Designed miniproteins, single chains, continued (5). Designs and how they scored, part 9

Each design is a single chain, and the fold is of that chain. pLDDT is the mean over its residues in the fold that is shown.

## One batch from the design tools (miniprotein)

Design m16297
Fold by ESMFold2-Fast:
Structure m16297 (fold): chain A 84 residues (1-84)
Amino acid sequence: KDKEEAIKLLELALKNAVEAKRTGDEITRGVAEIALAVLITTSKRRGEEEVAAAVQEALDKVADPNATPEEIEAAIKRAKEAIE
């Protein structure tokens, strides 16, 4: 269940991050950042350091104004692979 919930949060983050990159919408970007921050906190609490690090890389890319949609997609894919 935790793995399934984590994947759903990553999918939510990906959808919102890519849309925010396209539209410049700050609220949509904020939704992506919050989803990733929740995953980082949960992973750290469970001692899943590799997962937390991969999700942090995805958050850093979402927050980076110079990151491309492709870089964001790649970072979130890496986070999903760490969870799976």
Scores: mean pLDDT 82

Design m16298
Fold by ESMFold2-Fast:
Structure m16298 (fold): chain A 76 residues (1-76)
Amino acid sequence: MAEELIKEAEKYLEEGKYKEAMELATKALEIGDKEQRKKAIEILLKASDGLDDINTVKKAVGEVLRSIGDEIDEEL
C-alpha cells in the first residue's frame, strides 16, 4: 500500500539511497490517497536535493499529478 511505500522511501532517504527513495515515492504518488501523495512529493523533493536532479522530481510528480487530476477533479 502507499503507506508502506512512503515509509520505505523515508527509510531509503535516511540511508542516502535517493534513487530508491524517489522510485518508491513515485509509486506512492501513483496509488496513494491525497495525504499520502503529499508526503510522497515531500520525499521526492528531499531525494532530488540529494541527487541535485530536480528535473527527475518534476517529471515524476507531473506524471502522477496529471493522472490524479483526471480522477480527482472532483476534489475541488
Scores: mean pLDDT 71

Design m16299
Fold by ESMFold2-Fast:
Formats: sequence, structure tokens, C-alpha cells
Structure m16299 (fold): chain A 65 residues (1-65)
Amino acid sequence: GPGGEAGAAAGRAGALAGAGTGAGMSWQDKIYVGEGPAGARAGAAAVEEAGSRGGQLASDWGYRD
């Protein structure tokens, strides 16, 4: 159902964000981003964005006849 698809999309977005920070960064960049408030803010923003997109998708599906 639409809730399951939205949850799967949000999970994939979170996994991609984690993979992007892990696989796309040098160890020096990981330390800088991970240990600073910038790392915490980036993580929180990614989760909020994924949740917002999932909510919009679920709303569009829920109001379709």
C-alpha cells in the first residue's frame, strides 16, 4: 500500500545518504563532517527531507480515487 511504498522510499533515501557520506568521502572529510555540528545538522536535514518527501508521496496516493 502507499504507506509501505513511502516507508521503503524513505529507507532507501536514508541508506543512500549514509552510503554517500561513507563511500564518497575521504577519511579526513568523514572526521570533519562526523565530529562537527555540521555532520549532525546534515544527518538531521537528510532525515527531515526524506520524511517530508515520504509524507508528500503518501498524501498524493491517499487522495487518489
Scores: mean pLDDT 52

Design m16300
Fold by ESMFold2-Fast:
Structure m16300 (fold): chain A 97 residues (1-97)
Amino acid sequence: SQALSDEEELKEAEELSKKAKELFKQGNYEEALELYAEAAVLYEEVLGPDDVRVADELLNIAKVYEAMGDLEKAKELYEKAKEILIKALGKDDPRVK
């Protein structure tokens, strides 16, 4: 049951991230941020805070803040995501360069 629950949480996170991406494309930034943040929480709960999927959600949130003109928040999130990706994949991985 725990394995099935984790699989269901990962599926929910994927669907939330997908919906957030659609909202972002439509210019609905506040709702996109809410859903990306919810997806990040679900990924952290199942996979831990240093997983690549958590970093991917932080990169998505950073892009929304950048589109909103909040460049300082975007920078903080890009830096945090990069730290996670370095820890998960190593400094020489193409996603970090």
Scores: mean pLDDT 86

Design m16301
Fold by ESMFold2-Fast:
Structure m16301 (fold): chain A 61 residues (1-61)
Amino acid sequence: GHLSDEQKQQIARYASLAVSGENEEEALEEARKIAAAAGADAEAFRAQLEQSVEFQRERAA
């Protein structure tokens, strides 16, 4: 799917919050809500967030 630049920035922000604090579950839940609001690209948005969180975890360790 095609994500807007704003959606990509939000994904990166939530990924950073999930890695840096104990709010990982809340950050992922917010991503699910944003994905639902995105409609047709909800699956792509969610997948992008999950991959971003994983990438940040690997780099933060």
Scores: mean pLDDT 65

Design m16302
Fold by ESMFold2-Fast:
Structure m16302 (fold): chain A 55 residues (1-55)
Amino acid sequence: GKKSAEEASKQIREAIEKGDYETAEEILEDALASPNLTEEQKEYVKKVYEEALKK
């Protein structure tokens, strides 16, 4: 479901806000490796990570 991609995206944003880039990268990698996420959901999480880094 969408919940896993949304939760990963939220955790990535929170990690970046705290300056914990290592944790943000681990959450991204886990999401991209997850068999429970669709390609579209993985692309969404990746875009959230990229957008958070621009701020």
Scores: mean pLDDT 78

Design m16304
Fold by ESMFold2-Fast:
Structure m16304 (fold): chain A 76 residues (1-76)
Amino acid sequence: SEDSELVKEYLEELLKKNSKDGKASDIMSEILKKIKEGKLEEAARILMEANGITSEESIEAAKKAMIEEAKKFKEE
């Protein structure tokens, strides 16, 4: 829950800075929806599958990277 809130805040700020019309915004919206539901693994899976990556190791690494990026964003 706490990690989900951090990642959500980070992605909302990224969308604000980089939001232009297109498919990337749709994928990010779906990712944010999963994060809001506390489903960080599902969010990471959607992100990785959108890039053609389906390995469980890569999905777990992406989940960890999302949490770390969100923490860095909040500390700065």
Scores: mean pLDDT 70

Design m16305
Fold by ESMFold2-Fast:
Structure m16305 (fold): chain A 77 residues (1-77)
Amino acid sequence: ATPEERQKAVDLIMQAVKALKEGNYDEAIKLAEEAIKLNPDSAPTAYNIIAQAYEMKGDKEKAEEYRKKAQDFLAAR
């Protein structure tokens, strides 16, 4: 990722965290997915945000899936 893409991904992660705190779970998921597209190195943080959003929505299966994706990404590096 370029420096500009890295900075934009950080901004998207911060927006996703704010959306998550406000209870806007679908927006948090969308913003976190956009961050991964711009900078794949954001994936562990983004997957944890997506997992928490799904858990708050009551989708425990998807929450577990995304927590595992975050863990697997770190193990593959």
Scores: mean pLDDT 82

Design m16306
Fold by ESMFold2-Fast:
Structure m16306 (fold): chain A 72 residues (1-72)
Amino acid sequence: EEAQRAAEQAALDAAGVKGTEAMNRLYDLMAKELGKPASEEAKREALKEFIDSFKTNGEFGLKVRELLEKEA
């Protein structure tokens, strides 16, 4: 879990999403987009699924930015 969290953080850093505030916003947006409840566990699962889905396709950063812009 800790190592997985570090890898997810590195992927978010590469996408330009840094800082605790930005991470919290991203968790909330991921949970809403995936239809997950707003609990911390559900947010983490939603974020992991989103990262796994887009990381392989090479569109991870763009999709993350789109979600952040949509809620801005």
Scores: mean pLDDT 57

Design m16307
Fold by ESMFold2-Fast:
Structure m16307 (fold): chain A 71 residues (1-71)
Amino acid sequence: SLRQEIQRHLQKGLHHGNDEAREKIHEAARKFAEGDLEGAIKYLEEGYKKAKSEEAKEHLKKAIELVEEMK
């Protein structure tokens, strides 16, 4: 499901992310769980800006695209 794909990319973003990116990803996951899709996207964009690894950035970009598809 789309929700499971989003969760996979969030988990991989956390696995490859630095501490600052991970904090933003946790905030995005909380907003997503609340049904706040705009809030989730905002925090994922912040996580993307803070991310130092290309792997984390790739997963965050895909998570943003998938959350946008839910709107």
Scores: mean pLDDT 89

Design m16308
Fold by ESMFold2-Fast:
Order: sequence, then structure tokens, then C-alpha cells
Structure m16308 (fold): chain A 75 residues (1-75)
Amino acid sequence: MRREEIKKELEEALEKGIEEAARLMAELIFSGEVEEDELAELVQEVIQKKKLSLDEVDELTTLFLEIMGEKKDNS
């Protein structure tokens, strides 16, 4: 998947909700579509474009890490 396609999907997921965006981020990592460093850069670009609040960014990061932790222990 191209960077622009991933950013578009992240933007669309954020419109549906923070939890949906966090799930998409985790799926992209586990599917091997992106590496963690690349995902972090793309997420930062989407945050800046969408002008997310600090609370929204914190919630997104927390949910993403929780999903990643659960998958690591149970996969």
C-alpha cells in the first residue's frame, strides 16, 4: 500500500472514531503493510492535517499500544 493510501485510510478511520483508527494502525503493522517507524511518520502527518487535540492523540496512542500489547501476548 502506498503512503497516500494509508494516510487516506487513517483519515477515514479517524472520522469513524479514535478506536477505529487505532485498530487500523495495529492491522497495518501485523499485516506487514508498514513498519512501526513508517506508521509513526504517517500518523504524525495525519494528526497535523486533521488538527487532532492532545487528548485525541493521547487516546489514539493508548488504544494502539493496548491493541499491540494484546496481540503480542495472545498471537
Scores: mean pLDDT 77

Design m16309
Fold by ESMFold2-Fast:
Structure m16309 (fold): chain A 90 residues (1-90)
Amino acid sequence: MLTDPEALEERIKELEEKIKKNPNDAQLYEELGELYFLLEKYEEAVEYYEKAIELDPNNAWAYFNLAAAYENLGKKEEAKEYLEKSLELI
């Protein structure tokens, strides 16, 4: 794969520092969730996507990504629910 786990972990540290400065920026939590998803750390990805949705409940993309993370965790009911919410926002 062209995606290097070491590079992803370094980006996570950079985003964590940005979040310390901007703790209510929904986009930073969405980006952090995406990096954990790419590392296949789906439980952590869920946590950060849920935080992004708490800060910006109209972010259809965050709901879509949360659904994908739940699907990878085998939580199909949660995945379906969040996918439906994503579709309602577009």
Scores: mean pLDDT 82

Design m16310
Fold by ESMFold2-Fast:
Structure m16310 (fold): chain A 92 residues (1-92)
Amino acid sequence: REEELRELLERLERLIEEAELLLERARALGAPQELIDVAERALELAREARRLLLEYIERGLPEEVLEEAKRLLREAERLLEEARFAFPARLA
């Protein structure tokens, strides 16, 4: 559905922006390499999910491609939450 696909794309774009901002702050503040690695992985997965979602929309690819994009999105969200949780604790 067009609405569902638009919401997924908006969610991915927000996730990418949040991951990029977190990485910028983490690097500027000298956060542990482990935190930087997790945030970088989240960004990579979010970008791949966005690429797959756009290919699904543009080329009419099978439902399996959409499901893979959703899987990567969920994985990226979990990693970003992990990094975000660890980042404030490190600075406290």
Scores: mean pLDDT 82

Design m16311
Fold by ESMFold2-Fast:
Structure m16311 (fold): chain A 64 residues (1-64)
Amino acid sequence: ASLMAEVAAGLANRGKGEEAIKYLEIAISEAKDPEVKKLLEQALELARQGKYEEAAKLARKAAD
């Protein structure tokens, strides 16, 4: 869902990486569009690498 991706982006921008990862996983599970799911999976991988700003940008793109 768009809302979960936005929440994940906000958490990532605040350096709350563990919380951002949890919301990204929820967003991936709720996504019906394969393209949106792929963007969220890429954001999750960036967040796992500690690249929170880049993860936030991809999550925001997926939310739109």
Scores: mean pLDDT 77

Design m16312
Fold by ESMFold2-Fast:
Structure m16312 (fold): chain A 97 residues (1-97)
Amino acid sequence: SEEELRQKAVRLAVAAGIEVTAAAFSTSPEERQRHAEGILAIGKELAETLEKLGASPDVVKKIRETAEKMAEAVRAGDLEAAQKYFLEFIKLVDEAL
C-alpha cells in the first residue's frame, strides 16, 4: 500500500541517520567503509521506494546522488560533510512525501 511505502521511506531515512551517527564513532577505515556501504544500500532502496510513491525522476536522482556524497564523506571521515548531506537527504525525503 501507499501508506506502507511511506512508512518504509521514513524507516530508511532513520536508518541513514543511524549509519551517519555510527560512522562518527568509527575508529578504523574498515568500520567507515561498512557504514558507507550501508548508506549506499539505504539510498538505493529509498530511491526505489520514492519512485513507487510517484516521486519525479529528478528527486529520485538527487536522492541517489546525495546518498553517494554522504557515503564518500563517511568513508573519508569527513563528519561535517556527512551531516550536511544527511540534512539534504532528509529534506529531499520530506519534499517527496
Scores: mean pLDDT 89

Design m16313
Fold by ESMFold2-Fast:
Structure m16313 (fold): chain A 59 residues (1-59)
Amino acid sequence: LKEEARRLILRGIALILRGIGLIFDGERNNDEELIRRGEELIARGRRLIAEADELLAKV
């Protein structure tokens, strides 16, 4: 359970960092699709962290 939560947190952080990078690239290149994909990755990362928090609360 704790190992699973750790993996979700690490994956969530990685997705958030990648999403931020895509948003920066999209802003520099005026690419709305990159910005949108970056926002989606950040949202997915935040959901994984929330799932990890729920798992830790059950321990």
Scores: mean pLDDT 82

Design m16314
Fold by ESMFold2-Fast:
Structure m16314 (fold): chain A 117 residues (1-117)
Amino acid sequence: MVELTESGGGTYPEGGSVTLTRKYTGSNEKVTLVSWWQQRPGEPLRLVATIRKDGSTRYAPEVEGRFTISYDAEKKTSTLDMRDLRREDTAVYYSVVSTTENGPRLVFGEGVPVTVV
C-alpha cells in the first residue's frame, strides 16, 4: 500500500517561516507529479505548487516568491518551504502524488494544519 506521511503543521508568527515535509512509501519511478494544495477556512481546495521529476515548478500567483516546492527522489520526500507568513496562509495543506503505480491515480495526504497568528 502506498502512503504519504506529512509533517510540519502548527502555529507560527506572521513574518515567520515553516517547512512542510511529505514522505512517500511508493515507487519513485512511477511518480509523474508532486503537488501541494491549500484549503483556507471556508474556501475551496486550491493548487498552490507543483514539481515534476525534471525539477520544473509552478506556483499560484499569490504564493510565488514566498513558497518553494522541492522534491528529493532519493529520499522520496517533498517539502513546501513557506516564507514571509501572512495570516491568509492559515489553511490545511495537502500533499498529493500523481503516480502510475497500480494504474494512473492521485494519492492524497491527510492534511497538515498551519495557523498564522
Scores: mean pLDDT 82

Design m16315
Fold by ESMFold2-Fast:
Structure m16315 (fold): chain A 90 residues (1-90)
Amino acid sequence: GSMIREIEELLSKARKALEEGNFETALEHLHKAMDLTMKLKNKEEKKKYLKELLELAMEVLKKTEDKKVILQAIGLILRIIGELFDLELE
């Protein structure tokens, strides 16, 4: 299947897990989506999915009180911000 289709399916699963309060499951799907997003060659598509990943990772951080989940969400947010910064410098 298209890598974009796989990213969209993982993001859909992450949103569902977020709605259900399953923050660890949401982060697992977001990490997989991030890894696929980093393989995208098109700059605009990569930027689009990085921004969507950032919004969802920030929603996890906002809603969770679990210290392990907080640290994992912060780590993912920092990775996304770094990649967005690199794209803006090109």
Scores: mean pLDDT 88

Design m16316
Fold by ESMFold2-Fast:
Structure m16316 (fold): chain A 97 residues (1-97)
Amino acid sequence: MGTAVFRVTAEEAIGEFEGVDQATRDAVATALSLSDIVESVERVGDNTIRVTLKPGVSAEEAGEAIARALSLVSSVESVEVEVKGDEATVRATLKVG
């Protein structure tokens, strides 16, 4: 089992992967890039991506949109969204590929 954890603000989301292969990370990044609220997706490190959000999107809206995009990835088993004021955390459990 692998995980992906996204720390979401109104400005950007930072996603960190643990225990997943490159193909799974690429699938997640592709799914996120197809989201209407996403401006760009950038690899910041081997296990870290930065998602730049379009203007006017709240952290809650961005968290929900990220969770929806993650649900399109076949390796994703579950997604949980936690919202606290100006931040959201999206946690995904993934099958190890």
Scores: mean pLDDT 82

Design m16317
Fold by ESMFold2-Fast:
Structure m16317 (fold): chain A 92 residues (1-92)
Amino acid sequence: LAERAAELALEAALRAIRAAETLEAIRLATAAALLAIGALTDLEYGGSRRRAAEDALAAAELALEAAEIAGDEEARELAEEAIELAREALEE
């Protein structure tokens, strides 16, 4: 769950960067991408699954905001799915 949430958050962030026409959207999407990469790195190197899920949630929330500003519907849907999966990961 945490890995899938981070993967979707990263995809949403990258799509938002491509669609972004404002510095605000670019900054939010870049922050989201870095947090998602951090979550994936923690999972790969045996870090805390809880921390990875927390970082994935933060990444997904930032990616959602960036996608909404950029007006990219597909990025928004990916970010919303990432939020759901990250929340499920935190409940387990």
Scores: mean pLDDT 85

Design m16318
Fold by ESMFold2-Fast:
Structure m16318 (fold): chain A 55 residues (1-55)
Amino acid sequence: TERARENHATGLALELLRQGASPEEAIRAVVETLGVSEETARRAVERAQAMLAAE
């Protein structure tokens, strides 16, 4: 499902950001790894950044 792909993309983005990747690097890696659109990857990275800021 689309929601499951978005959740997977967000989880991957979160891990990459925790490892010190830039937001742009995380977007690229999510697109390359999961085959999602750039728009979906950008939203996933934005969600991951919000989650990290809330810690």
Scores: mean pLDDT 81

Design m16319
Fold by ESMFold2-Fast:
Structure m16319 (fold): chain A 65 residues (1-65)
Amino acid sequence: DKEKKEKAEKLKEKARELAAQGKYEEAMKYLVLAGKYLGKPEEGIENAKDLAEARGIEVPEELLK
């Protein structure tokens, strides 16, 4: 439980680093993965969509499966 939360936080931090580098597609993948580790996959997808809309790009359909 706590290990999954810690891993999710590391994934979110990685997503922030990738987004800062302009690697938005990779950042979205990490946000979706973090949501899965938290047991909230819909929340991870929503975070990815928020990032995509803020940057004027589309979420890859593979991440919505």
Scores: mean pLDDT 80

Design m16320
Fold by ESMFold2-Fast:
Structure m16320 (fold): chain A 73 residues (1-73)
Amino acid sequence: GLGSNAREAAQTLTGLSIRRIGLEFEKELIKEKLRKGEISEEEAEKKLKELDKEIEELEKEIEEAKKKLDELG
């Protein structure tokens, strides 16, 4: 069965994964707003760069959480 440590690691990974999905959907919303003319190209580019940076940092955290969960088994 899953021990408390494995559950904590799985919960952390789940939270990080949900956050990543949210950021990826925010990128799609910004792209859609740009296509509809609701946002300027400059504003869209700035927001997309900020989201890309957050996603990159989050991917590192996800990989560390996955490795820890695998080690806990």
Scores: mean pLDDT 81

Design m16321
Fold by ESMFold2-Fast:
Structure m16321 (fold): chain A 66 residues (1-66)
Amino acid sequence: MDKEKLEELLKEISEKSGMEPEKIRKALENIAKLTGEGREIAIRLASKEYGVEEKLLREAIELIRS
């Protein structure tokens, strides 16, 4: 896992959402454990909740899964 790039993405998502990076990391780690449609649904819901693009959330999840 590229920890430095993940920390940068978590900071960006934190700044856009107003949520703490630690809480975002935990949420994305939980989403990363899902598969198929469950993961896609969770990403869409998180995107709306955080007010950030699905693309940023997917990139962070891929780094977590690495």
Scores: mean pLDDT 81

Design m16322
Fold by ESMFold2-Fast:
Structure m16322 (fold): chain A 60 residues (1-60)
Amino acid sequence: SEALRARLEAAGAADVEAALAEALAFAEALVRAFGLDREAALAVALDAAEIDLAAAARRA
């Protein structure tokens, strides 16, 4: 969780706690809906969060 927080902070999350909670919830949804491994689900969720943050930064 410390590594996940640092990754979101580096990506420019204004609210790291909210971003982390959202990424974890998305990963859980992926595990439940598609039967993905936790590691794969977390990787997908974090990549999605980083893409969203990068897009937001370009618009700001």
Scores: mean pLDDT 79

Design m16323
Fold by ESMFold2-Fast:
Structure m16323 (fold): chain A 80 residues (1-80)
Amino acid sequence: MPALPTPSAEAVELLRKAEEYEKAGDYEKALEYLDEAEKLHPALRGLLLFAKAKIYEKMGDKEKAAEYLAKALALQAERA
């Protein structure tokens, strides 16, 4: 099949940029890059929900962090 389980190089670059912005404290840009990665590679949704949960926790939005973490874990358990 043409689709590999590994994300494309472009999606990987977006994930790296999201992490860099997260470390810089620019959480809005980090979330934007995660959304772009999801659009390019929807198979990453579980990983991206987990990354969003982490960013929301760093922002102090514990409610959204818990919500996205629960969604990520539910999706990952279903795929595992």
Scores: mean pLDDT 76

Design m16324
Fold by ESMFold2-Fast:
Structure m16324 (fold): chain A 74 residues (1-74)
Amino acid sequence: DEYEERIKKDPNDAEAYLNLGKVYAEQGKYEEAIEYYIKAINLDPNYKEAWENLAKAYELMGNKSGAEYVLKEA
């Protein structure tokens, strides 16, 4: 998709990783979404929207410990 192509051209595009994570989350693929949110955060640790979406994905998976850890870091 568009965000996968953006990442291929610029692997440091934190916004593209965030948006790709959102696409997977919309499909209910929270494990894949979490992977991409973590990539966005690794590129920009101050990317608040990526941290918020990561916490939400953990909550939707029922991973309370993961959500609590992420909220503490955000």
Scores: mean pLDDT 78

Design m16325
Fold by ESMFold2-Fast:
Structure m16325 (fold): chain A 63 residues (1-63)
Amino acid sequence: MELVEEAKKLLEEAKKALENGDYHRAQILAGRAYVLARKAKDFELAQEALDLMVEAIKKIRES
């Protein structure tokens, strides 16, 4: 399995979940993308996933 491609797919799903207000799903998907991106040593993608995960957590805490 191509780790970078899988991480990108998970990140896109996380973005859609965040857009739809499904913050818990967005956090989980972004977290998975972060782990895979780090494993692939794609630190830019990992940072993008981490930023999305943090945003999802903030939205959960605002509720």
Scores: mean pLDDT 84

Design m16326
Fold by ESMFold2-Fast:
Structure m16326 (fold): chain A 60 residues (1-60)
Amino acid sequence: KPTPEELFEEARKIISELLKQGKTREEAIDEATRYLVEKYGLSEDFARLVATLALFELEK
């Protein structure tokens, strides 16, 4: 099982790349959420929380 730090770092990388591609913040969160659910089997609610927190960390 991946560590919380590994999940958070991966979400940050995904969101950063999606924003660089011109995706909106909402689109980046949705795509990162889907990726975390598919790759790690996280619940959608938890994956979305991780993605949202990663976006906020990037915006600080």
Scores: mean pLDDT 82

Design m16327
Fold by ESMFold2-Fast:
Structure m16327 (fold): chain A 81 residues (1-81)
Amino acid sequence: SDLERLVELIRELYKSMTPEQREIFEKMLATVFGVSVEEIREALKSRDKMVAFLEEYMKKKKISIEEVERMILEIYKASVG
């Protein structure tokens, strides 16, 4: 599914980052999605938790998967420079 592909992309991006870039990425995701850093860290460690997190967020905010992808890519760019 498109969501599973997005989750795999997020996990690959996170894995490619330095520890310092990961910390920035985690904090920015937490701020933008309105959740704790700990909740983001748990989601980033588990494919199933990330899928559940993004599904619930999209449902709650009534936004598309394309909008979520754009948000995450902008956060990624800011995290890596």
Scores: mean pLDDT 87

Design m16328
Fold by ESMFold2-Fast:
Structure m16328 (fold): chain A 62 residues (1-62)
Amino acid sequence: GSLAEAEAARAKGDEAWAAGDYAAATRAYAKAVTILTETLGASHPAVVATGARLAAARRAAE
């Protein structure tokens, strides 16, 4: 995927989170983390920040 796809997935995750749809947020953030990791590297601040949101969404979905 491209950086634009990662940004779109992250935005979709944020929208789902704001709506309380944590299952949808989890899927969107997972897609964003995968693309950002491949594009920027696993240690990049954007990957770390999106990964933290993914972890929070997973906990909220339980």
Scores: mean pLDDT 84

Design m16329
Fold by ESMFold2-Fast:
Structure m16329 (fold): chain A 70 residues (1-70)
Amino acid sequence: AAREALERALEAARAGDAEAAVRHLTESGILLSLQDPEAARALAPALRAAVDAARKGDFETASRILEEIL
Protein backbone atom coordinates (compact mmCIF):
# COMPACT_ATOMS: atom_id res chain seq x y z
CA ALA A 1 0.00 0.00 0.00
CA ALA A 2 1.06 3.64 -0.49
CA ARG A 3 1.40 4.18 3.29
CA GLU A 4 3.85 1.26 3.58
CA ALA A 5 6.00 2.75 0.78
CA LEU A 6 5.94 6.16 2.53
CA GLU A 7 6.98 4.49 5.83
CA ARG A 8 9.89 2.74 4.05
CA ALA A 9 10.87 6.07 2.44
CA LEU A 10 10.97 7.70 5.91
CA GLU A 11 13.13 4.84 7.29
CA ALA A 12 15.52 5.20 4.32
CA ALA A 13 15.71 9.01 4.73
CA ARG A 14 16.45 8.64 8.47
CA ALA A 15 19.21 6.13 7.56
CA GLY A 16 20.71 8.56 5.01
CA ASP A 17 19.99 6.22 2.06
CA ALA A 18 19.09 8.56 -0.83
CA GLU A 19 18.63 5.77 -3.41
CA ALA A 20 16.23 3.78 -1.21
CA ALA A 21 14.35 6.94 -0.12
CA VAL A 22 13.78 8.05 -3.76
CA ARG A 23 12.79 4.50 -4.80
CA HIS A 24 10.17 4.18 -2.04
CA LEU A 25 8.88 7.75 -2.59
CA THR A 26 8.43 7.02 -6.32
CA GLU A 27 6.66 3.74 -5.48
CA SER A 28 4.31 5.53 -3.02
CA GLY A 29 3.40 8.12 -5.69
CA ILE A 30 2.54 5.40 -8.22
CA LEU A 31 0.50 3.39 -5.68
CA LEU A 32 -1.34 6.53 -4.51
CA SER A 33 -2.17 7.46 -8.14
CA LEU A 34 -3.76 4.02 -8.63
CA GLN A 35 -5.65 3.99 -5.29
CA ASP A 36 -6.73 7.65 -4.96
CA PRO A 37 -5.92 9.96 -7.92
CA GLU A 38 -7.27 13.06 -6.11
CA ALA A 39 -5.08 12.48 -3.04
CA ALA A 40 -2.14 11.81 -5.39
CA ARG A 41 -2.61 15.24 -7.02
CA ALA A 42 -2.90 16.95 -3.61
CA LEU A 43 0.25 15.24 -2.27
CA ALA A 44 2.31 15.48 -5.50
CA PRO A 45 4.09 18.78 -4.59
CA ALA A 46 5.09 17.40 -1.15
CA LEU A 47 6.28 14.08 -2.64
CA ARG A 48 8.32 15.94 -5.29
CA ALA A 49 9.88 18.16 -2.60
CA ALA A 50 10.77 15.05 -0.54
CA VAL A 51 12.35 13.38 -3.61
CA ASP A 52 14.33 16.56 -4.41
CA ALA A 53 15.55 16.85 -0.79
CA ALA A 54 16.59 13.16 -0.68
CA ARG A 55 18.45 13.47 -4.01
CA LYS A 56 20.40 16.44 -2.58
CA GLY A 57 21.23 14.51 0.61
CA ASP A 58 18.96 16.79 2.68
CA PHE A 59 17.56 13.97 4.79
CA GLU A 60 16.34 16.32 7.55
CA THR A 61 13.97 18.07 5.08
CA ALA A 62 12.95 14.78 3.40
CA SER A 63 12.14 13.23 6.83
CA ARG A 64 10.14 16.31 7.93
CA ILE A 65 8.01 16.27 4.75
CA LEU A 66 7.37 12.51 5.11
CA GLU A 67 6.41 12.91 8.80
CA GLU A 68 3.90 15.63 7.79
CA ILE A 69 2.35 13.33 5.12
CA LEU A 70 2.14 10.26 7.40
Scores: mean pLDDT 83

Design m16330
Fold by ESMFold2-Fast:
Structure m16330 (fold): chain A 78 residues (1-78)
Amino acid sequence: MELEEAREKLEELLRRLAVLEELLEEKRRRGEKPSREDLEELLRLVREAAEYAVVALGVPEEVAQRMVEAAEAFARRV
């Protein structure tokens, strides 16, 4: 995978993740529960972003794993 392409993909995924997280937080503030599909999309985006971060930025796998764990913990609370 080309490094520049991997970085662009990571940035795209992180932007999508930020938008989704904001949406889920807004729903929570209104007393609305996120859909199952919202949570599945969140976990998918985090896992993909973590994989690209390891490749594109040289992020340690331990840090990438913690990102996934944080997203799973968030999904359980939302």
Scores: mean pLDDT 76

Design m16331
Fold by ESMFold2-Fast:
Structure m16331 (fold): chain A 55 residues (1-55)
Amino acid sequence: SEEEALRRALYKLAEVYGLPRTPEAARELLLRMAEESEFSEESKQAILERHESLE
Protein backbone atom coordinates (compact mmCIF):
# COMPACT_ATOMS: atom_id res chain seq x y z
CA SER A 1 0.00 0.00 0.00
CA GLU A 2 1.02 3.63 -0.31
CA GLU A 3 1.25 3.92 3.46
CA GLU A 4 3.56 0.92 3.69
CA ALA A 5 5.71 2.13 0.81
CA LEU A 6 6.01 5.54 2.46
CA ARG A 7 6.95 4.04 5.82
CA ARG A 8 9.64 1.91 4.17
CA ALA A 9 10.98 4.93 2.30
CA LEU A 10 11.18 6.96 5.52
CA TYR A 11 12.90 4.05 7.25
CA LYS A 12 15.55 3.99 4.54
CA LEU A 13 15.93 7.76 4.70
CA ALA A 14 16.44 7.50 8.45
CA GLU A 15 19.19 4.95 7.88
CA VAL A 16 20.89 6.78 5.00
CA TYR A 17 20.57 10.38 6.18
CA GLY A 18 20.44 9.88 9.94
CA LEU A 19 17.24 11.39 11.29
CA PRO A 20 17.55 13.26 14.60
CA ARG A 21 17.59 11.17 17.76
CA THR A 22 15.11 13.49 19.48
CA PRO A 23 11.42 12.64 19.02
CA GLU A 24 10.52 16.32 18.60
CA ALA A 25 12.94 16.96 15.74
CA ALA A 26 12.01 13.68 14.05
CA ARG A 27 8.29 14.42 14.28
CA GLU A 28 8.80 17.91 12.88
CA LEU A 29 10.68 16.49 9.89
CA LEU A 30 8.08 13.80 9.24
CA LEU A 31 5.21 16.27 9.52
CA ARG A 32 6.91 18.57 7.02
CA MET A 33 7.36 15.71 4.56
CA ALA A 34 3.79 14.52 5.06
CA GLU A 35 2.36 18.04 4.58
CA GLU A 36 4.38 18.51 1.40
CA SER A 37 2.91 15.26 0.04
CA GLU A 38 -0.65 16.00 1.25
CA PHE A 39 -0.99 12.70 3.11
CA SER A 40 -4.07 11.85 5.11
CA GLU A 41 -3.92 12.36 8.88
CA GLU A 42 -4.18 8.59 9.29
CA SER A 43 -1.07 8.06 7.15
CA LYS A 44 0.82 10.82 8.97
CA GLN A 45 0.04 9.21 12.31
CA ALA A 46 1.15 5.78 11.08
CA ILE A 47 4.43 7.25 9.80
CA LEU A 48 5.11 8.97 13.12
CA GLU A 49 4.43 5.75 15.02
CA ARG A 50 6.79 3.87 12.72
CA HIS A 51 9.53 6.45 13.24
CA GLU A 52 9.14 6.30 17.01
CA SER A 53 9.82 2.56 16.84
CA LEU A 54 13.14 3.33 15.10
CA GLU A 55 14.47 5.11 18.18
Scores: mean pLDDT 59

Design m16332
Fold by ESMFold2-Fast:
Parts: structure tokens; sequence; C-alpha cells
Structure m16332 (fold): chain A 69 residues (1-69)
């Protein structure tokens, strides 16, 4: 569900060197967007928090894969 996807995104962000506080805030926003069916807004959230384009693409791929479950 949305919580599991958000947790996996947080783990990926931490592995890529995003701070714990920022990763937690992003994961919380992503969970909210997924619960509202607004997954198309996830890239905007990542960019707003200063996540690199490379990491944002990896997050998008992870979310797309997990949504197939």
Amino acid sequence: GAEEIAERVKELLLEKGVSEETAERIAREIKRLLEQGKSELIPSVLLRYGVSEEVAVEVGELVAELLKE
C-alpha cells in the first residue's frame, strides 16, 4: 500500500545521501499523494526538496514497480 511504498522511497533516499529529516518529509508527502491517487505529482515533490534528477528518476521507477503489486 501507500505506506509500504513511502517507506521504500525513504530507504532509497537515505541510501543516496538524503538526510533523515528530508527523506521522512518526502516519504510523508508521497504517502499522502498515493492515498489521493496523485502519483503524477511525486516528481514535483522530489524537485521541491532539492533531490537530484538522477535520484528522482530512480524514485519514479521504484514507485511504478511497487504500484504493480
Scores: mean pLDDT 83

Design m16333
Fold by ESMFold2-Fast:
Order: structure tokens, then sequence, then C-alpha cells
Structure m16333 (fold): chain A 92 residues (1-92)
């Protein structure tokens, strides 16, 4: 049914939301290193790519709610990338 694909998209979004939360925790540690931050940036860039794919698929399915969630999470991941890049500059 159409609802099965919608549930699959929602499950993927939930996993990506968890990945974003984990990266935020890594970046918040007092012992965080430049290497940790660079690895977080690369993982967050992959999260952004997957969220862009999910947003497009949700739009094609007419699932405005899921498309909006993907967009909001993408913006959050992009903000964390900017924060990580700024922290890298401060530590160099």
Amino acid sequence: SPSKRTLELEAEIALLQMEIAIEKLIMSKPSVTIEDLKESVERLREVVRRLEELEREAEELGDERTARLARELRERAEELIREAEEKIKELE
C-alpha cells in the first residue's frame, strides 16, 4: 500500500534525526578534537545528502508532512556543519 513507503520514509527520517543528535553530542564534548569534528562534518554531509533524497521522494508521493520534516532536519544538519567548521578554525 502507499502507506508502507510513507512508513519507510518516516523510519529513515527518525534514524537520521538520531544521527544528527549523536553528532551534536560529539561536538559538545570538552575533549573534542579537530579529527572528531572533521569526521562529524563528513557524516553530517552524508546525512544532508540522504535528507535531500528523502525530501524529493516525499514530494513525489505528495507527503508534505514528511517532506517538511526532511527539510527541517537538513537545515539543522547544515547548521551543525557550520558550527563544526567554526570550532575547527578555533582549534587550529
Scores: mean pLDDT 88

